# Designs tried in a protein design run: designed miniproteins, single chains, continued (4). Part 7

Each design is a single chain, and the fold is of that chain. pLDDT is the mean over its residues in the fold that is shown.

## One batch from the design tools (miniprotein)

Design m12211
Fold by ESMFold2-Fast:
Structure m12211 (fold): chain A 90 residues (1-90)
Amino acid sequence: KEEELREEILRVLDALIELAKKNGDSGTAEHLEQERKFIETADLEEIKQMLEQSIAYLEEQLKTAEGVTKAVLITAISAYQHSLEQLDKL
């Protein structure tokens, strides 16, 4: 169950990284790639803490974001919030 959730989070990140790259948002793509690498080896409590910090970071970026970057950030925040909710149910 825990490993299935990690794999789901990694699939979501792969989709978000692809979306960011397609929209020319290399900064967001690089940030998400770093988080993906961390998630590959982290335990679930470490992943939960990272997702919480990442949501806060992305929400700050969202305050000044426009156009396609704003859409990518909103999608990433929503996906991370969903992942946190699933982790809390374990």
Scores: mean pLDDT 80

Design m12212
Fold by ESMFold2-Fast:
Structure m12212 (fold): chain A 81 residues (1-81)
Amino acid sequence: SRLEKLEEILKELEEMLKNNDVNKEKIEKLFREYAKIASERVQKSLEELIEELKSASDQQRKGLLGVFAHELRVEIEELKK
């Protein structure tokens, strides 16, 4: 289900944050996976973020992961209503 897929993506994000893993390829993969199940508006935003990721520093990538994890948590909570 969409909920199960979102929870799996969040789990991978939280593991990366816990391990200070800011690997560009892993982040890009997670953004692409989310894009497959997101609205068209969110998909377009994620494609722009993937492009931005190419020039992002380690600090910027860590911040981006934190925001992404928070947004996924909110979406998951809304889907459980």
Scores: mean pLDDT 79

Design m12213
Fold by ESMFold2-Fast:
Structure m12213 (fold): chain A 120 residues (1-120)
Amino acid sequence: SALEILEEIHKLIVETIKKMKTSSKEEQIELLKEFSKKFIELLKELLKELGQSEETIEEFLELVKEWFESLIEYIKVSSKEESIKAFIEGVVQILENLSKYLSPELQEKVKEYIEEIKKL
């Protein structure tokens, strides 16, 4: 179900932020590469479950991939704290953009997840 995929996405984001806080910069880069692969797959599954067209899914995922490439380059030159903040701000923005494809009930659930993520 879409809710179960959203719960997996939320858990993946939370665990990744927690791991980033105890990681070196090199470990943060590797962690984000692993995160990006799993996050993109979950977003693909979610958008498919929501009945989005293959073209819409591919366009959305391409923007997410470009964001991850930019984030990894930023992390190479930023502090550990700046890296974590940039990651949080970026995943929040992706979740907000995702909300337009969701029912009102799922939109409220995503708002709850965003508030939890912002507190990390």
Scores: mean pLDDT 89

Design m12214
Fold by ESMFold2-Fast:
Structure m12214 (fold): chain A 69 residues (1-69)
Amino acid sequence: SMRQQRAAEALRRAARSFERQGLLAEAEGLYKAADLVEQGRVEEAFEVIRRTLPPTVAAVVIAEVRRLL
């Protein structure tokens, strides 16, 4: 859906920002989460985000993804 595409685009923008800062593991996790969101595998995407980012940052990112869906 267009909402899933928008959410995935937001995750990829965040991933590119982490990549530019040299945070490659965080970037990889967010790229994977973006692909899962595009597939409609939203709960799996949220689990990847929770494993990838510190808890407070993960919560903010998940809330933004939910807002876009």
Scores: mean pLDDT 89

Design m12215
Fold by ESMFold2-Fast:
Structure m12215 (fold): chain A 98 residues (1-98)
Amino acid sequence: MPIYFLEREKFIEFLKTKAKLSEEEAEEAYKAIEEAAEELGLEKIIVEDEDKFLLGLAKIYQKLLGSDRPVEEIAKFLKEAIEALKAGLEEEYRKLGE
């Protein structure tokens, strides 16, 4: 299944629950991702290749923060976050199947 940009509410809940960010920090992070995607002319992201998606997100994040951190290091962090999100979506799918 392709991975789409998550709904705002679900992504903020993920950041608060799994990344342990405050509500303000989670909302700021979501807004930053939307603004970076808009600046790059991306209307939506569809994942056919997870590694390419993670590299794309890492580049957006690097550009947004003006960070000198390697893209690969940022991509590793994002991969762990995406894996946690997939686990949560699998649980939600299971509940709908019951």
Scores: mean pLDDT 56

Design m12216
Fold by ESMFold2-Fast:
Structure m12216 (fold): chain A 112 residues (1-112)
Amino acid sequence: AAVVDAVGEALGEFYRRLRENPNLSYEEFVELAKEFLDRIVAAVEAAGGTITDASLEVKKEGNKVTVRLTVRFTDAAGVEHTLEIELVHENGKVELRITRGPTAAEVEAARA
């Protein structure tokens, strides 16, 4: 699926940047999350999709930073999709969770 491939490619690049910079600051983490969102948007549009909404929400709870990415789009076939991804940064570690959209397994397969 073109959308799963697009998300997988963006995710692969995000993890590449994390490996190169394992000790991210708050500002660097938020910047990387914004770049990740922009990359997903560009990849969806390149695959013939139309973005209807794209947003990024940042929540800081002590030493934990959560960035929620929401992308709503229509694919080339006219089907509407919603993708929600949570990026969590805590104690120098980053976790990614897909809370809505393609399964983690499908995204991992596209990334590999």
Scores: mean pLDDT 73

Design m12217
Fold by ESMFold2-Fast:
Structure m12217 (fold): chain A 86 residues (1-86)
Amino acid sequence: EVEESLRLLIDIQVALIDPGKGYEIVEELLKKGYSPEVLYMAVQYLRDKKLPAEYLPLAAEVFDKMVRSSREEIEKLLKEFEEQVK
Protein backbone atom coordinates (compact mmCIF):
# COMPACT_ATOMS: atom_id res chain seq x y z
CA GLU A 1 0.00 0.00 0.00
CA VAL A 2 1.04 3.60 -0.67
CA GLU A 3 1.28 4.52 3.04
CA GLU A 4 3.63 1.62 3.87
CA SER A 5 5.80 2.41 0.81
CA LEU A 6 5.98 6.09 1.79
CA ARG A 7 6.96 5.22 5.38
CA LEU A 8 9.76 2.98 4.11
CA LEU A 9 10.99 5.74 1.76
CA ILE A 10 10.88 8.29 4.62
CA ASP A 11 12.96 5.94 6.82
CA ILE A 12 15.53 5.44 4.03
CA GLN A 13 15.78 9.17 3.21
CA VAL A 14 16.03 10.27 6.87
CA ALA A 15 18.72 7.62 7.51
CA LEU A 16 20.77 9.36 4.80
CA ILE A 17 20.52 12.63 6.80
CA ASP A 18 20.86 11.27 10.38
CA PRO A 19 20.27 7.53 10.99
CA GLY A 20 19.86 7.88 14.78
CA LYS A 21 18.13 11.20 15.52
CA GLY A 22 16.27 11.44 12.20
CA TYR A 23 14.24 8.27 12.75
CA GLU A 24 13.27 9.43 16.28
CA ILE A 25 12.05 12.78 14.91
CA VAL A 26 10.00 11.04 12.17
CA GLU A 27 8.33 8.74 14.75
CA GLU A 28 7.44 11.76 16.93
CA LEU A 29 5.94 13.65 13.96
CA LEU A 30 3.89 10.59 12.90
CA LYS A 31 2.53 10.37 16.47
CA LYS A 32 1.56 14.07 16.25
CA GLY A 33 -0.60 13.24 13.22
CA TYR A 34 1.48 14.43 10.25
CA SER A 35 0.74 12.42 7.10
CA PRO A 36 3.45 10.23 5.50
CA GLU A 37 3.11 12.33 2.30
CA VAL A 38 3.92 15.57 4.18
CA LEU A 39 6.85 13.92 5.98
CA TYR A 40 8.20 12.52 2.70
CA MET A 41 8.09 16.02 1.14
CA ALA A 42 9.83 17.47 4.21
CA VAL A 43 12.60 14.81 4.27
CA GLN A 44 13.18 15.18 0.49
CA TYR A 45 13.46 18.97 0.88
CA LEU A 46 15.98 18.64 3.74
CA ARG A 47 18.06 16.09 1.80
CA ASP A 48 18.06 18.16 -1.41
CA LYS A 49 19.03 21.36 0.49
CA LYS A 50 21.53 19.48 2.73
CA LEU A 51 19.77 20.63 5.90
CA PRO A 52 20.16 18.72 9.22
CA ALA A 53 17.39 16.50 10.67
CA GLU A 54 16.68 19.11 13.39
CA TYR A 55 14.78 21.11 10.71
CA LEU A 56 12.40 18.21 9.98
CA PRO A 57 9.63 19.33 12.44
CA LEU A 58 9.67 22.87 10.99
CA ALA A 59 9.66 21.56 7.39
CA ALA A 60 6.78 19.16 8.20
CA GLU A 61 4.73 22.04 9.68
CA VAL A 62 5.38 24.21 6.61
CA PHE A 63 4.51 21.45 4.09
CA ASP A 64 1.36 20.51 6.06
CA LYS A 65 0.22 24.15 5.81
CA MET A 66 1.19 24.28 2.11
CA VAL A 67 -1.03 21.29 1.13
CA ARG A 68 -3.97 23.15 2.75
CA SER A 69 -3.22 26.58 1.23
CA SER A 70 -3.59 28.63 -1.96
CA ARG A 71 -0.61 29.07 -4.30
CA GLU A 72 0.14 32.58 -2.96
CA GLU A 73 0.09 31.29 0.64
CA ILE A 74 2.37 28.38 -0.37
CA GLU A 75 4.95 30.83 -1.77
CA LYS A 76 4.80 32.90 1.44
CA LEU A 77 5.20 29.82 3.69
CA LEU A 78 8.18 28.56 1.67
CA LYS A 79 9.88 31.99 1.85
CA GLU A 80 9.38 32.12 5.65
CA PHE A 81 10.87 28.61 5.97
CA GLU A 82 13.89 29.53 3.81
CA GLU A 83 14.57 32.59 6.01
CA GLN A 84 14.60 30.37 9.15
CA VAL A 85 17.09 27.82 7.67
CA LYS A 86 19.64 30.45 6.59
Scores: mean pLDDT 74

Design m12218
Fold by ESMFold2-Fast:
Structure m12218 (fold): chain A 71 residues (1-71)
Amino acid sequence: ATRVATRSYSTARASADETLTVTDDEAVVRGGWSATTDGVTLSAERDGVMAARAAADGVPPEFVEPAAPAP
């Protein structure tokens, strides 16, 4: 079955939203940080396969990797 979890996090300089999608075959995260420093916009995309903790049936999956480093 497909399970989905989202998380949002922010600092004084940056914000990010990530979506974790877990299927029977893999776990994939999408999202990343966006920040502006000295008038230059820095963006880090985070798309890929990551380790995820499968919870019991009907429970959202858990992010086991830390949030992408804030710029």
Scores: mean pLDDT 54

Design m12219
Fold by ESMFold2-Fast:
Structure m12219 (fold): chain A 64 residues (1-64)
Amino acid sequence: SKKIEELKKEIEELRKKYLDTVAKMQAARDAGDEEAYQTAMAERNKIEDELAKKISELRKLEEK
């Protein structure tokens, strides 16, 4: 299904953004930059929420 393929690509993009955000959190922590750490953490949390929603959509389509 085209929709399944599109969701898989969106999930892959979100996973890449997640890894980038985790790297930013680690760099901020190592630098002692609390503000940068909190910003990256908030960004990661938004990505996790979006990723969970996309994975749920994919699961619903594959359930059929």
Scores: mean pLDDT 85

Design m12220
Fold by ESMFold2-Fast:
Order: sequence, then structure tokens, then C-alpha cells
Structure m12220 (fold): chain A 95 residues (1-95)
Amino acid sequence: SMPSEREIWEAMARIVIGIASTHYGLGEAAEAAYRHLTEELGLEPGLAALAVAAALAAHLGWDELAARLERAARELFGERALEAIEAAREVIEEL
């Protein structure tokens, strides 16, 4: 069977996180943001990955990619996605 749209976007989010971590030195920021969203806020791993990826893309100036990830997160998880992205951004900006 074909992957679901959700599975595709979650995979894309993890690729973005991997690139930001490996090539832009954002591994510690990405891990801290993901941990905050999943452990402190209790968010689902898929939502947390999309939120962290969108926040990292925005931080790196990848504005088109950030907008696409935000749109995908909002369509899949609703208004909780915007709150998750903002929480991820706050963690990333503090590091």
C-alpha cells in the first residue's frame, strides 16, 4: 500500500531535522525542542517532529519549506500544530 500523507510528512520532517542537525550544527537545539514537545508538553511524536522541522527550517531561513511543513502540520493535527511550532521556536531561539 502507498504511504499515508501523514507518514510522508513525518518522514520529510525527520529528514529536515537530520539535515539541520548534521550540516548546520542544530542537533542539540533539535533534540532539546523535540524533548520539550514530547516529554514536557506530552505531544505526539509525529506532531513534535513536524513542529521541530518547521521551526528549524524557519530558523535557517528556508521560508518556503517552513511554510509547507507548517501547512502540513496544521492540516494533519489542526490548531495544536501552530502552538507546537511556536513552542519549538522558543526552545531553538534560547540555544
Scores: mean pLDDT 89

Design m12221
Fold by ESMFold2-Fast:
Structure m12221 (fold): chain A 63 residues (1-63)
Amino acid sequence: DSSVSTQRALSLLYATGAAIFEELKLYDLAEKLRKKSTIPPLWDAAAQLDEESKENLIETAKK
């Protein structure tokens, strides 16, 4: 089921990940996630993640 809620959640995840990677100066990974998202980057949401969550996103993006 492709629901609007699921698509929005995925877009938010991509936007949040892109903002986090830009904060970490990983611009290549940020650009990849940004292209997957249909919404602007969520810098405020990125600021709410701890270091462990940021590391997990980086590791996942590399795979």
Scores: mean pLDDT 64

Design m12222
Fold by ESMFold2-Fast:
Structure m12222 (fold): chain A 70 residues (1-70)
Amino acid sequence: MAEGVGEGAGSAAGAAAGGHNGASSYGWTQRPVPPGDAVGGRAVVTAPTAEGAAEGAKGSQLGADASPAT
């Protein structure tokens, strides 16, 4: 986790803040979808995060590219 300077951190933060799609998906994963503790929540983040975060990260893969008005 120490590695991922701009790409890893930018993807997670950018997708949540820069990528509107990723922001929604990321918020959903943080949402109390199931009361399945940390383990259950981790599994859920993999499902919606893989779909939404991947789309958001694709738009803001390298920094806060908030230019695409889609």
Scores: mean pLDDT 43

Design m12223
Fold by ESMFold2-Fast:
Structure m12223 (fold): chain A 87 residues (1-87)
Amino acid sequence: MEAREEAVMREALERLAKLARELAPEIEEAIAAGDLERLRELYRRLLERVRELLREAEAAGARRLAEVLRRWAEELERRIRELEEKL
């Protein structure tokens, strides 16, 4: 296994963890306030970043990471649809 594949996976996971930590307080605040429109916007921003990481993972041949990121994108898309149905 090439060091590059391991490094790409580690960097992608670190970027994803950082993103989740940055958005978590805003998501929690939106949930507490019942602000479904803000929550939808925050999930859309998270989805865009997950999709960017997915493209990088696919380009690097990190197949398992790409599969995980694809599932997370699907989950975020589902949550966004649920919020839009409540609006």
Scores: mean pLDDT 77

Design m12224
Fold by ESMFold2-Fast:
Structure m12224 (fold): chain A 67 residues (1-67)
Amino acid sequence: MEELVEKLKAAEEAGDNGAFSETLKEIIDTMTPEEAAKYSPTLAKLVEGARRARADPGGGGYTKTVT
C-alpha cells in the first residue's frame, strides 16, 4: 500500500502522467478511503469519489438505476 503511494508521488514529481494515472487507479482499487487518508486527505477524497462513481450509476449517465 505505502509503496503505491510513494510510486504515485514519484510519478507526480517526474511529471509522468501515465504512471501517475495507472498508480492512482491501483490505489483506488486496492486501498480504502480511510487508509488513503493516512497518507493524504486529497487522496482519500479521490479514492472515495472513485469508489462511489464505480458503485453508483451516476458516473455512466444515470441509466443503471432501480425503478
Scores: mean pLDDT 70

Design m12225
Fold by ESMFold2-Fast:
Structure m12225 (fold): chain A 73 residues (1-73)
Amino acid sequence: MLEEAEKLEEEARKAAAQGKFKEAADLYRKAAELLLKEDENSPRAYYLFSEAAGLEGDLESHKEYNAKAAQLL
């Protein structure tokens, strides 16, 4: 499951680099959901939710998820 999450993160980064922000956001959320299945307190999962929200212009959720990730580190 962790390897699958890493592959989804790589796909998300490639999509974002190509300007496909909606596709990248969806891939980041899938990776985050897989990480949460392994550990509900995964700071990496919340960081990925933050990136997805940022790519979609949801600045409020971006800040909230980023703060949650930092708190768990």
Scores: mean pLDDT 82

Design m12226
Fold by ESMFold2-Fast:
Structure m12226 (fold): chain A 68 residues (1-68)
Amino acid sequence: MSKEELLKKAKELREKGQKLLDKGKQILKQSDSNPNAPLSEVTRGVGTALRGIGLIFEAELLEKKAKE
């Protein structure tokens, strides 16, 4: 995989990861403001945010690999 391909893939993963992280944060904020929110909604928000963080981390690894 070329340096250019690694950077392009990293950008796409970072954008996808940020979108998922923002979605997870929004779910958690809604759960926090709703006293009747079930634990399943908190778990869904955490899981979505963690998935986003995972994609951002993968993007950072690809960016680092592209610079080496």
Scores: mean pLDDT 81

Design m12227
Fold by ESMFold2-Fast:
Structure m12227 (fold): chain A 105 residues (1-105)
Amino acid sequence: MEDELVDRATEELLKLIDEAIKLPVGEKVSATLEVNGRTITLTVEVIEQTADGKKILRVTVEVSGDPRPPVSFVLEVKDGKITELEGSLQELLDRIREAVREALA
């Protein structure tokens, strides 16, 4: 169940990123997942667009009732592809896994 929930959260994130790249700077998209009576909220905001067509996205992962502040990650997207270092995406995926575990606790 944990792995299935992590896979679902990851799918929702990728859908949000695909949707966000079509939006102007300052706009955001969000999705929520209900896990064990807690809500995991994924938010993707377009924070910058460069003259060469790159978009900078802020991804925020929140768990309802978590006393920790929301955690945000910055991704670079160009021509519909994530162009930032693989490590930044891995940190985001690790946070999603932690959010699912926290919600299940």
Scores: mean pLDDT 75

Design m12228
Fold by ESMFold2-Fast:
Structure m12228 (fold): chain A 66 residues (1-66)
Amino acid sequence: MKKVVVGIGETEEEGQLAAALAALRLGADAAVGYPESQREQALEDARRLEKEHPEVEVVVVTPEEA
């Protein structure tokens, strides 16, 4: 199963860092960061990816969870 991590932080850079750390911990194939101001977009993009690619597992993390 292919794994993608979506990280949401105060800034895009913080979200990307959280996603990268979680991806290393989980052995994920890709990591994408979003700022908190785009939280709804990040969650929508994650849901869309899961709908279009049910073989892909999407994990959403914050810096506290990374």
Scores: mean pLDDT 80

Design m12229
Fold by ESMFold2-Fast:
Structure m12229 (fold): chain A 99 residues (1-99)
Amino acid sequence: LEAQQAAVENARKAIERAKKLIEDAGTYLDDAVAQARASTPEQAARILAEARDFVGKAYGEAKRLAEQARSVPELQKEGDEVLKMAEDLVARTDAAVAA
């Protein structure tokens, strides 16, 4: 029970950190898209490539944290929700770069 409580607490902290990474990366992407729209095509391509790299790194870390939390049954649903948020952010980034 004590070990299980510690595991649940650590998993909750991992979920919170993953959510913050996704939120911060989403804000960075939104700022990058706005900046790219005001830039030359060459500058826009560079800005969006840098945003894609930043989001990719945030996705990797958020996925690792969410998968770690999913190993705890009490946090499996929250872990799945965070993984979906991360995947949605990557899809949004790919759409922005393709435009």
Scores: mean pLDDT 83

Design m12230
Fold by ESMFold2-Fast:
Structure m12230 (fold): chain A 87 residues (1-87)
Amino acid sequence: SLDEELEKIREEAIEKIKEILEENKDNPVLAEQKILQVLNEASQRMREAIIKAKGFLSAEGRALLSARMSELYQEAAKLFKEMLEEK
């Protein structure tokens, strides 16, 4: 289903973000840049998944994309903050 595909994209993005944070513990600027790249790629993948499932990017599809990306951004920000707070 579309929901399962979007959840898979979110989970894969979070796994990549966790790897980036682990590899770049001593360089938060580089970690942030790499995380933004992952988020941009996830946004494009989610957009394509919605278009493929619905045939076009409807108002409902745009709202779904915005909601899912907002959740992913919040999760990424939380993980980044937790890395900074661990010292």
Scores: mean pLDDT 85

Design m12231
Fold by ESMFold2-Fast:
Structure m12231 (fold): chain A 65 residues (1-65)
Amino acid sequence: SLQELIDEVRRMADSLPDPEVKQTALQQVDLAQKLLDRGKENNDQGSIQQAKDLVLNTKRGLENL
């Protein structure tokens, strides 16, 4: 699920040794969570898609460090 993906990427970010990279990644994950929560509350598929795209891009960035 998208929630499981957000939780996975948050754990990846939390394990990063560089505090600035970690803070940036966690900010992106928090934004993805807010977009998902808004999308679910308002039945807004656009917000859900933005959350998915953001968290996938964040995951890709962390995997390429």
Scores: mean pLDDT 87

Design m12232
Fold by ESMFold2-Fast:
Structure m12232 (fold): chain A 82 residues (1-82)
Amino acid sequence: MLSEEDLQREVESLVAAAPEVARELLEEEDPKRKNSLIVAARLLIALGRIVAEDARRQGLDEWAERAEAAARLLEEAVREAE
């Protein structure tokens, strides 16, 4: 399990990255670049879910909710981009 400091840092990074990846994915017109962004988004979704689970196990529900929100935003962007 990550330390609380490492977990907070990972959640903050994910929350910052998710809107940017979602925006780029929805604006991308090149199919090859779009596919690469979908792969990147799916990896960030997986990371967000893992980090959220770790946060919940440590009783850090607010951090878990933030990571889950970032993952959901990316899941919605991937669905729209398909």
Scores: mean pLDDT 84

Design m12233
Fold by ESMFold2-Fast:
Structure m12233 (fold): chain A 98 residues (1-98)
Amino acid sequence: NVEKKLEEVIKRLEELEKRAAEYPEAQEEIRKARDYVLAAKKALSQKAYDIAIEYLDEAIRFLERAAELLAEKDPELAKEVEELRREVEKIKKEVEKE
């Protein structure tokens, strides 16, 4: 179930990256968040839960920076990035229970 949730997060990150095309700095932070979510998914498949948690923490930090960069320029997109950050935090808590 966690792996499926991460797949949904990755798809939403791809959509948000495309929507952030006018904001190159925020787009780059979203891209980095996606790379860390992909790395976390791979770590989970290898049962490396501690490494997966570390990668999810990095993804959360990059999403926080993306939302900050978007807050004034595109408040609606910033809110969607913040929503996704909270979903990643929930997934991290589920991994921590393993």
Scores: mean pLDDT 89

Design m12234
Fold by ESMFold2-Fast:
Structure m12234 (fold): chain A 62 residues (1-62)
Amino acid sequence: SDAVIREVAEILGISPATLRRRLLAAASTGEVGIGAALHELSEVIDDPALLERVRALLREMA
């Protein structure tokens, strides 16, 4: 999953460590936090396959 974090962090212009911290916080709030994080990411990432990989990662982190 490090490859997913690196790819998304590069698109967002943030460090992988910063993104990992944000995703862990979102995952800790359950499905509502996961849904909110994915919705925000979908505004800047036009890649449904990458978004599904992020969803899988968030559920794994929860």
Scores: mean pLDDT 82

Design m12235
Fold by ESMFold2-Fast:
Structure m12235 (fold): chain A 81 residues (1-81)
Amino acid sequence: SSQEEEAIKKLQEIGKELQALEKELKEQGYSDEEIRKALIEKAEEMKKELEEWAKKNNFSQEVIDFMKNMMDMEIQSLKRE
């Protein structure tokens, strides 16, 4: 569906933004632990913004839950490293 395509594209954009932040913090000389904590904080902020954005644009609850679950998986992955 159109909403599923938009959701996947938005998640890909979020992934690229988190990768760009990781690169920037590494170039600034932050430790791996400091970078991990910053990425977790940013991902949690982006998850909230993503949910609000999707609700404002009348996305189905199923698609919203899918996006939230994908963000939760990323956050949990970062917490395990």
Scores: mean pLDDT 87

Design m12236
Fold by ESMFold2-Fast:
Structure m12236 (fold): chain A 96 residues (1-96)
Amino acid sequence: MKGDEAAEKAAELLKDPDVKKQALGLAYGALAAAYGASEEAVKKLNEALKALAERLDEKEIEELEKLVEKASKVLESVTSPEQAVAAAEEAVAITE
């Protein structure tokens, strides 16, 4: 997966009402940065993050940040999109 593809997937996941999918979306955002996503893709991702932040309260944001930290560490260790998705989903599940 290229940085722009990771950023696009992140933006889509951040629109989902499921907190686990939102956490996975934030982790894909970190992966997009690591893969060198374009400035335009990063701007779109930041807009999705801002929209998400406006919907969540402070406590929900704290829980989401913890899930993202676990998912991001796993995503950094993988290079394929399929492995990244499976590993990030496992990391998010472990936090429950």
Scores: mean pLDDT 64

Design m12237
Fold by ESMFold2-Fast:
Structure m12237 (fold): chain A 69 residues (1-69)
Amino acid sequence: GPSERRKAAEELVELLVREAGLSREEAEKIVDDAGVLAAIRGPEAGARYVERRTGLPVEKVLPLLERMA
């Protein structure tokens, strides 16, 4: 539901800040864009977008994008 999607999005933001060295503002923008992509094209497309922007591997971020879908 919306609460679980919000929690998964927040966990992805924290992951990007911690492991990709992004500011919270940069991480939130990437997560928002990835969430939109995941809704339109599926969670793998969102995860590949995160990988392209941050270098974090798809396998690490995909479970969070699946929870956001």
Scores: mean pLDDT 87

Design m12238
Fold by ESMFold2-Fast:
Structure m12238 (fold): chain A 103 residues (1-103)
Amino acid sequence: LTEEEKQLLKDIIESYKKAKEEGKEKEFLENLKIFIEELSNDESLSEEEKRRLLKLIYGALLYLKEQDPDNKALNELIDFVEKKYKFSEEEKEEGLEAVKKLV
């Protein structure tokens, strides 16, 4: 992982924790969904770069689900990402393991 990728993943995880403490996790997850869609449509990034970043963000979402498995908004965002990007089981494992090495 690059330092920028590490910072992005840490920011997602810590921002989710803070938002949940403040009762704002739904708002945070809606904003994260917007960020994911903007990232997927960013013409300045190659398809490979977009796929890599989306896989890492998906890994962060899976990590958060392990900590908070019954959160409806989180599970809805994960379902959205899975249906839209159709990551393989290998990509899912790679993303989750990359995030677990950071925390």
Scores: mean pLDDT 86

Design m12239
Fold by ESMFold2-Fast:
Structure m12239 (fold): chain A 102 residues (1-102)
Amino acid sequence: MSPREQARAMLDALRADPRAYPFREPFDLAQRPDLADVLDEHISLDSIEARLDAGEIKSLEEFAALVQRMIDGVRRYYPPDSSEYQAALALEAEFRALMAAL
């Protein structure tokens, strides 16, 4: 399987997880101006899919870095006691398991 096919399969698996909901909504940075210096852009499952389809993701390492940046963004935006933060931790664990299975 090519790196692009492996990345697409992992992306589809992450999207199918019901805990992926925090990665589908855009950040409201107007409510979190403290994050403007640490979040260059909102990275979502849709933005990663668009980059993959555009041929911008050249390796599994680059794909993994984008997924991790997406998870880190949600964890920085939402409070640690939020359901969104807990969902991000669960999705990070699933992603690590998918990468280990390659």
Scores: mean pLDDT 76

Design m12240
Fold by ESMFold2-Fast:
Formats: structure tokens, sequence, C-alpha cells
Structure m12240 (fold): chain A 99 residues (1-99)
């Protein structure tokens, strides 16, 4: 979708303006988030969804490290992200995934 591509470009531009060193990790994160959504839409097995979630959380950790966040803040943000991702997946499975 052209709209999704433009939204991703805007996110990358925002990251580049504040933390240009984080752009490659931000681009990979956006790609993995799209892969997670497509996997959910395709009814992928839980083991595949868990592997994608682990990769997403690892990239968030790397992004936060590059951005210079203290370890305590990184750990807190990752715990919240893990809960948010789990809740989002459960909701999409319950309500259905719209392409």
Amino acid sequence: SAAIEEAEKEIIRAVEEEHPEAVPEAERLLRLLRELYRALAAGAPEEELEALREEILELYRRLFEIMGLPEEEIEERLRELERTLAAGIARLRREGVSP
C-alpha cells in the first residue's frame, strides 16, 4: 500500500532528524512489524509469531541503546512493549485481522 509506504517514510524521517544513527534499526523494525501483521493474517503457527516477537523486542532494545537510553528505562520500556504486543496479537486473533 502506498499509504503504508509513505507512513513508514515519515517515521524514518522523524528518526533520522533526532537519531540518524538509528535509521537502519528503525527500518528493520518496521519491516518485522509488517511481517508479524502478515503472519497473523495468514494464520501462522504460534512458534513463528513468537520468533517474530523476539526479533522485534531485540531490535527495540538495540534502538533504545543507540538512542542512549539508560538500561533501567530500556528494561521498563521492553516489559511494556512485550505486554502491548501480546495484547495486540490476542485482540487481532479475537476480532480478526483486516488486510
Scores: mean pLDDT 77

Design m12241
Fold by ESMFold2-Fast:
Structure m12241 (fold): chain A 83 residues (1-83)
Amino acid sequence: MEAVEKRKKELLEFAEDIINELDLTPEQKQRYLDLAKELIEKGATFDEILEALRKAGVPKEQLDEAAINAVKKRAQRIKEELE
């Protein structure tokens, strides 16, 4: 149970990081965030969430760049935790 809730939280935080890196209006970002939340609650994998965002109209090239930037931010957070 705890592992499932931790996975959902991590996926949501990563999806939020990706969506925030996209050049979108606040209204579009909220729509994509709501979509990601619904998919995560249904047990979707990270790849399924990215595919759903692409299918909803986010260009693949922008998703790939946003994902790389989100990974960099996550790596920085992990580095700070290792103090």
Scores: mean pLDDT 76

Design m12242
Fold by ESMFold2-Fast:
Structure m12242 (fold): chain A 66 residues (1-66)
Amino acid sequence: MKLYKITITGDRPGLKSDGSLVEKGEVLIASSVEITDDGYVYAKEVETGQTVLFGKDDIEIEEIED
């Protein structure tokens, strides 16, 4: 199964669907990533199943093998 490692590198945090934040320097593992035309990224967190919203310029995305 293909997974995505997302590292927050910018000053804007990621926003989880429950209202909690993923802050600079944190790492999130996602099962899916959707990049929008307006510079946002929606990721589905493996651990919680929550959708997380990021700014495209605030994250690094790496594909990892499962």
Scores: mean pLDDT 82

Design m12243
Fold by ESMFold2-Fast:
Structure m12243 (fold): chain A 95 residues (1-95)
Amino acid sequence: SPLLDTVQDMLDDIEKNFDRLTPLQLLLYLRYAVDGVTTLGILQKNSSVLERAGEVRERLDYLLDNIDKIPDSEIRKKGRELLRELRDILRELQS
């Protein structure tokens, strides 16, 4: 799927540039990727993907709303966890 390939490329780009992205850039790029995953879940009518993408979105929104209150190291740790979760969701869409 062209959209699935686009989301995969986004996740690969985030991973490649992880240490070069600011905390804000990292969270915004992850949010852009979760929007792509959500679109795939809608198009494929996959309720499991939509639920999991919603959970990732909620966690990203919390980090963004509290970015000035959370240490950069914690944002990066949570960002890596969210990147891994998005990759897991994408693998489910490929099966």
Scores: mean pLDDT 89

Design m12244
Fold by ESMFold2-Fast:
Structure m12244 (fold): chain A 66 residues (1-66)
Amino acid sequence: GAAGEAAAKRAEEGAKRAREGLLANDDQMVVEGGRLAGEGYREAKAAGDEAGTARAQKASSEAGGG
């Protein structure tokens, strides 16, 4: 649903921010990106959107956020 898609997008944005931080040697950006990806994953799970949750989980794993 829309909530799960929004949460998955948030997790993907977090993963992108973490990657950009790694390329820029910006530890704060990496930490913020990882946190955002983790939050998106939790929100997607709460929304009950299986496809959104799978996307958010992948993004969170790529960001190293757990």
Scores: mean pLDDT 80

Design m12245
Fold by ESMFold2-Fast:
Structure m12245 (fold): chain A 59 residues (1-59)
Amino acid sequence: TEDAAPVVAPNSDTAEAKARAAALNAKLKEYLAKGKEQGKSISNIINEEQGLAPAPELP
């Protein structure tokens, strides 16, 4: 263990939990916005984000 300069880690109870929830919420909101803006389904947005080929969509 390094006894480096005094650093304050984020609160594991509040700051980290809140950051996790905020990150999930922001990601979900971004997927929704991108899907609506690009006229693509959320599944296709997720596939493209993960570098997967877009799913074929029947009309």
Scores: mean pLDDT 66

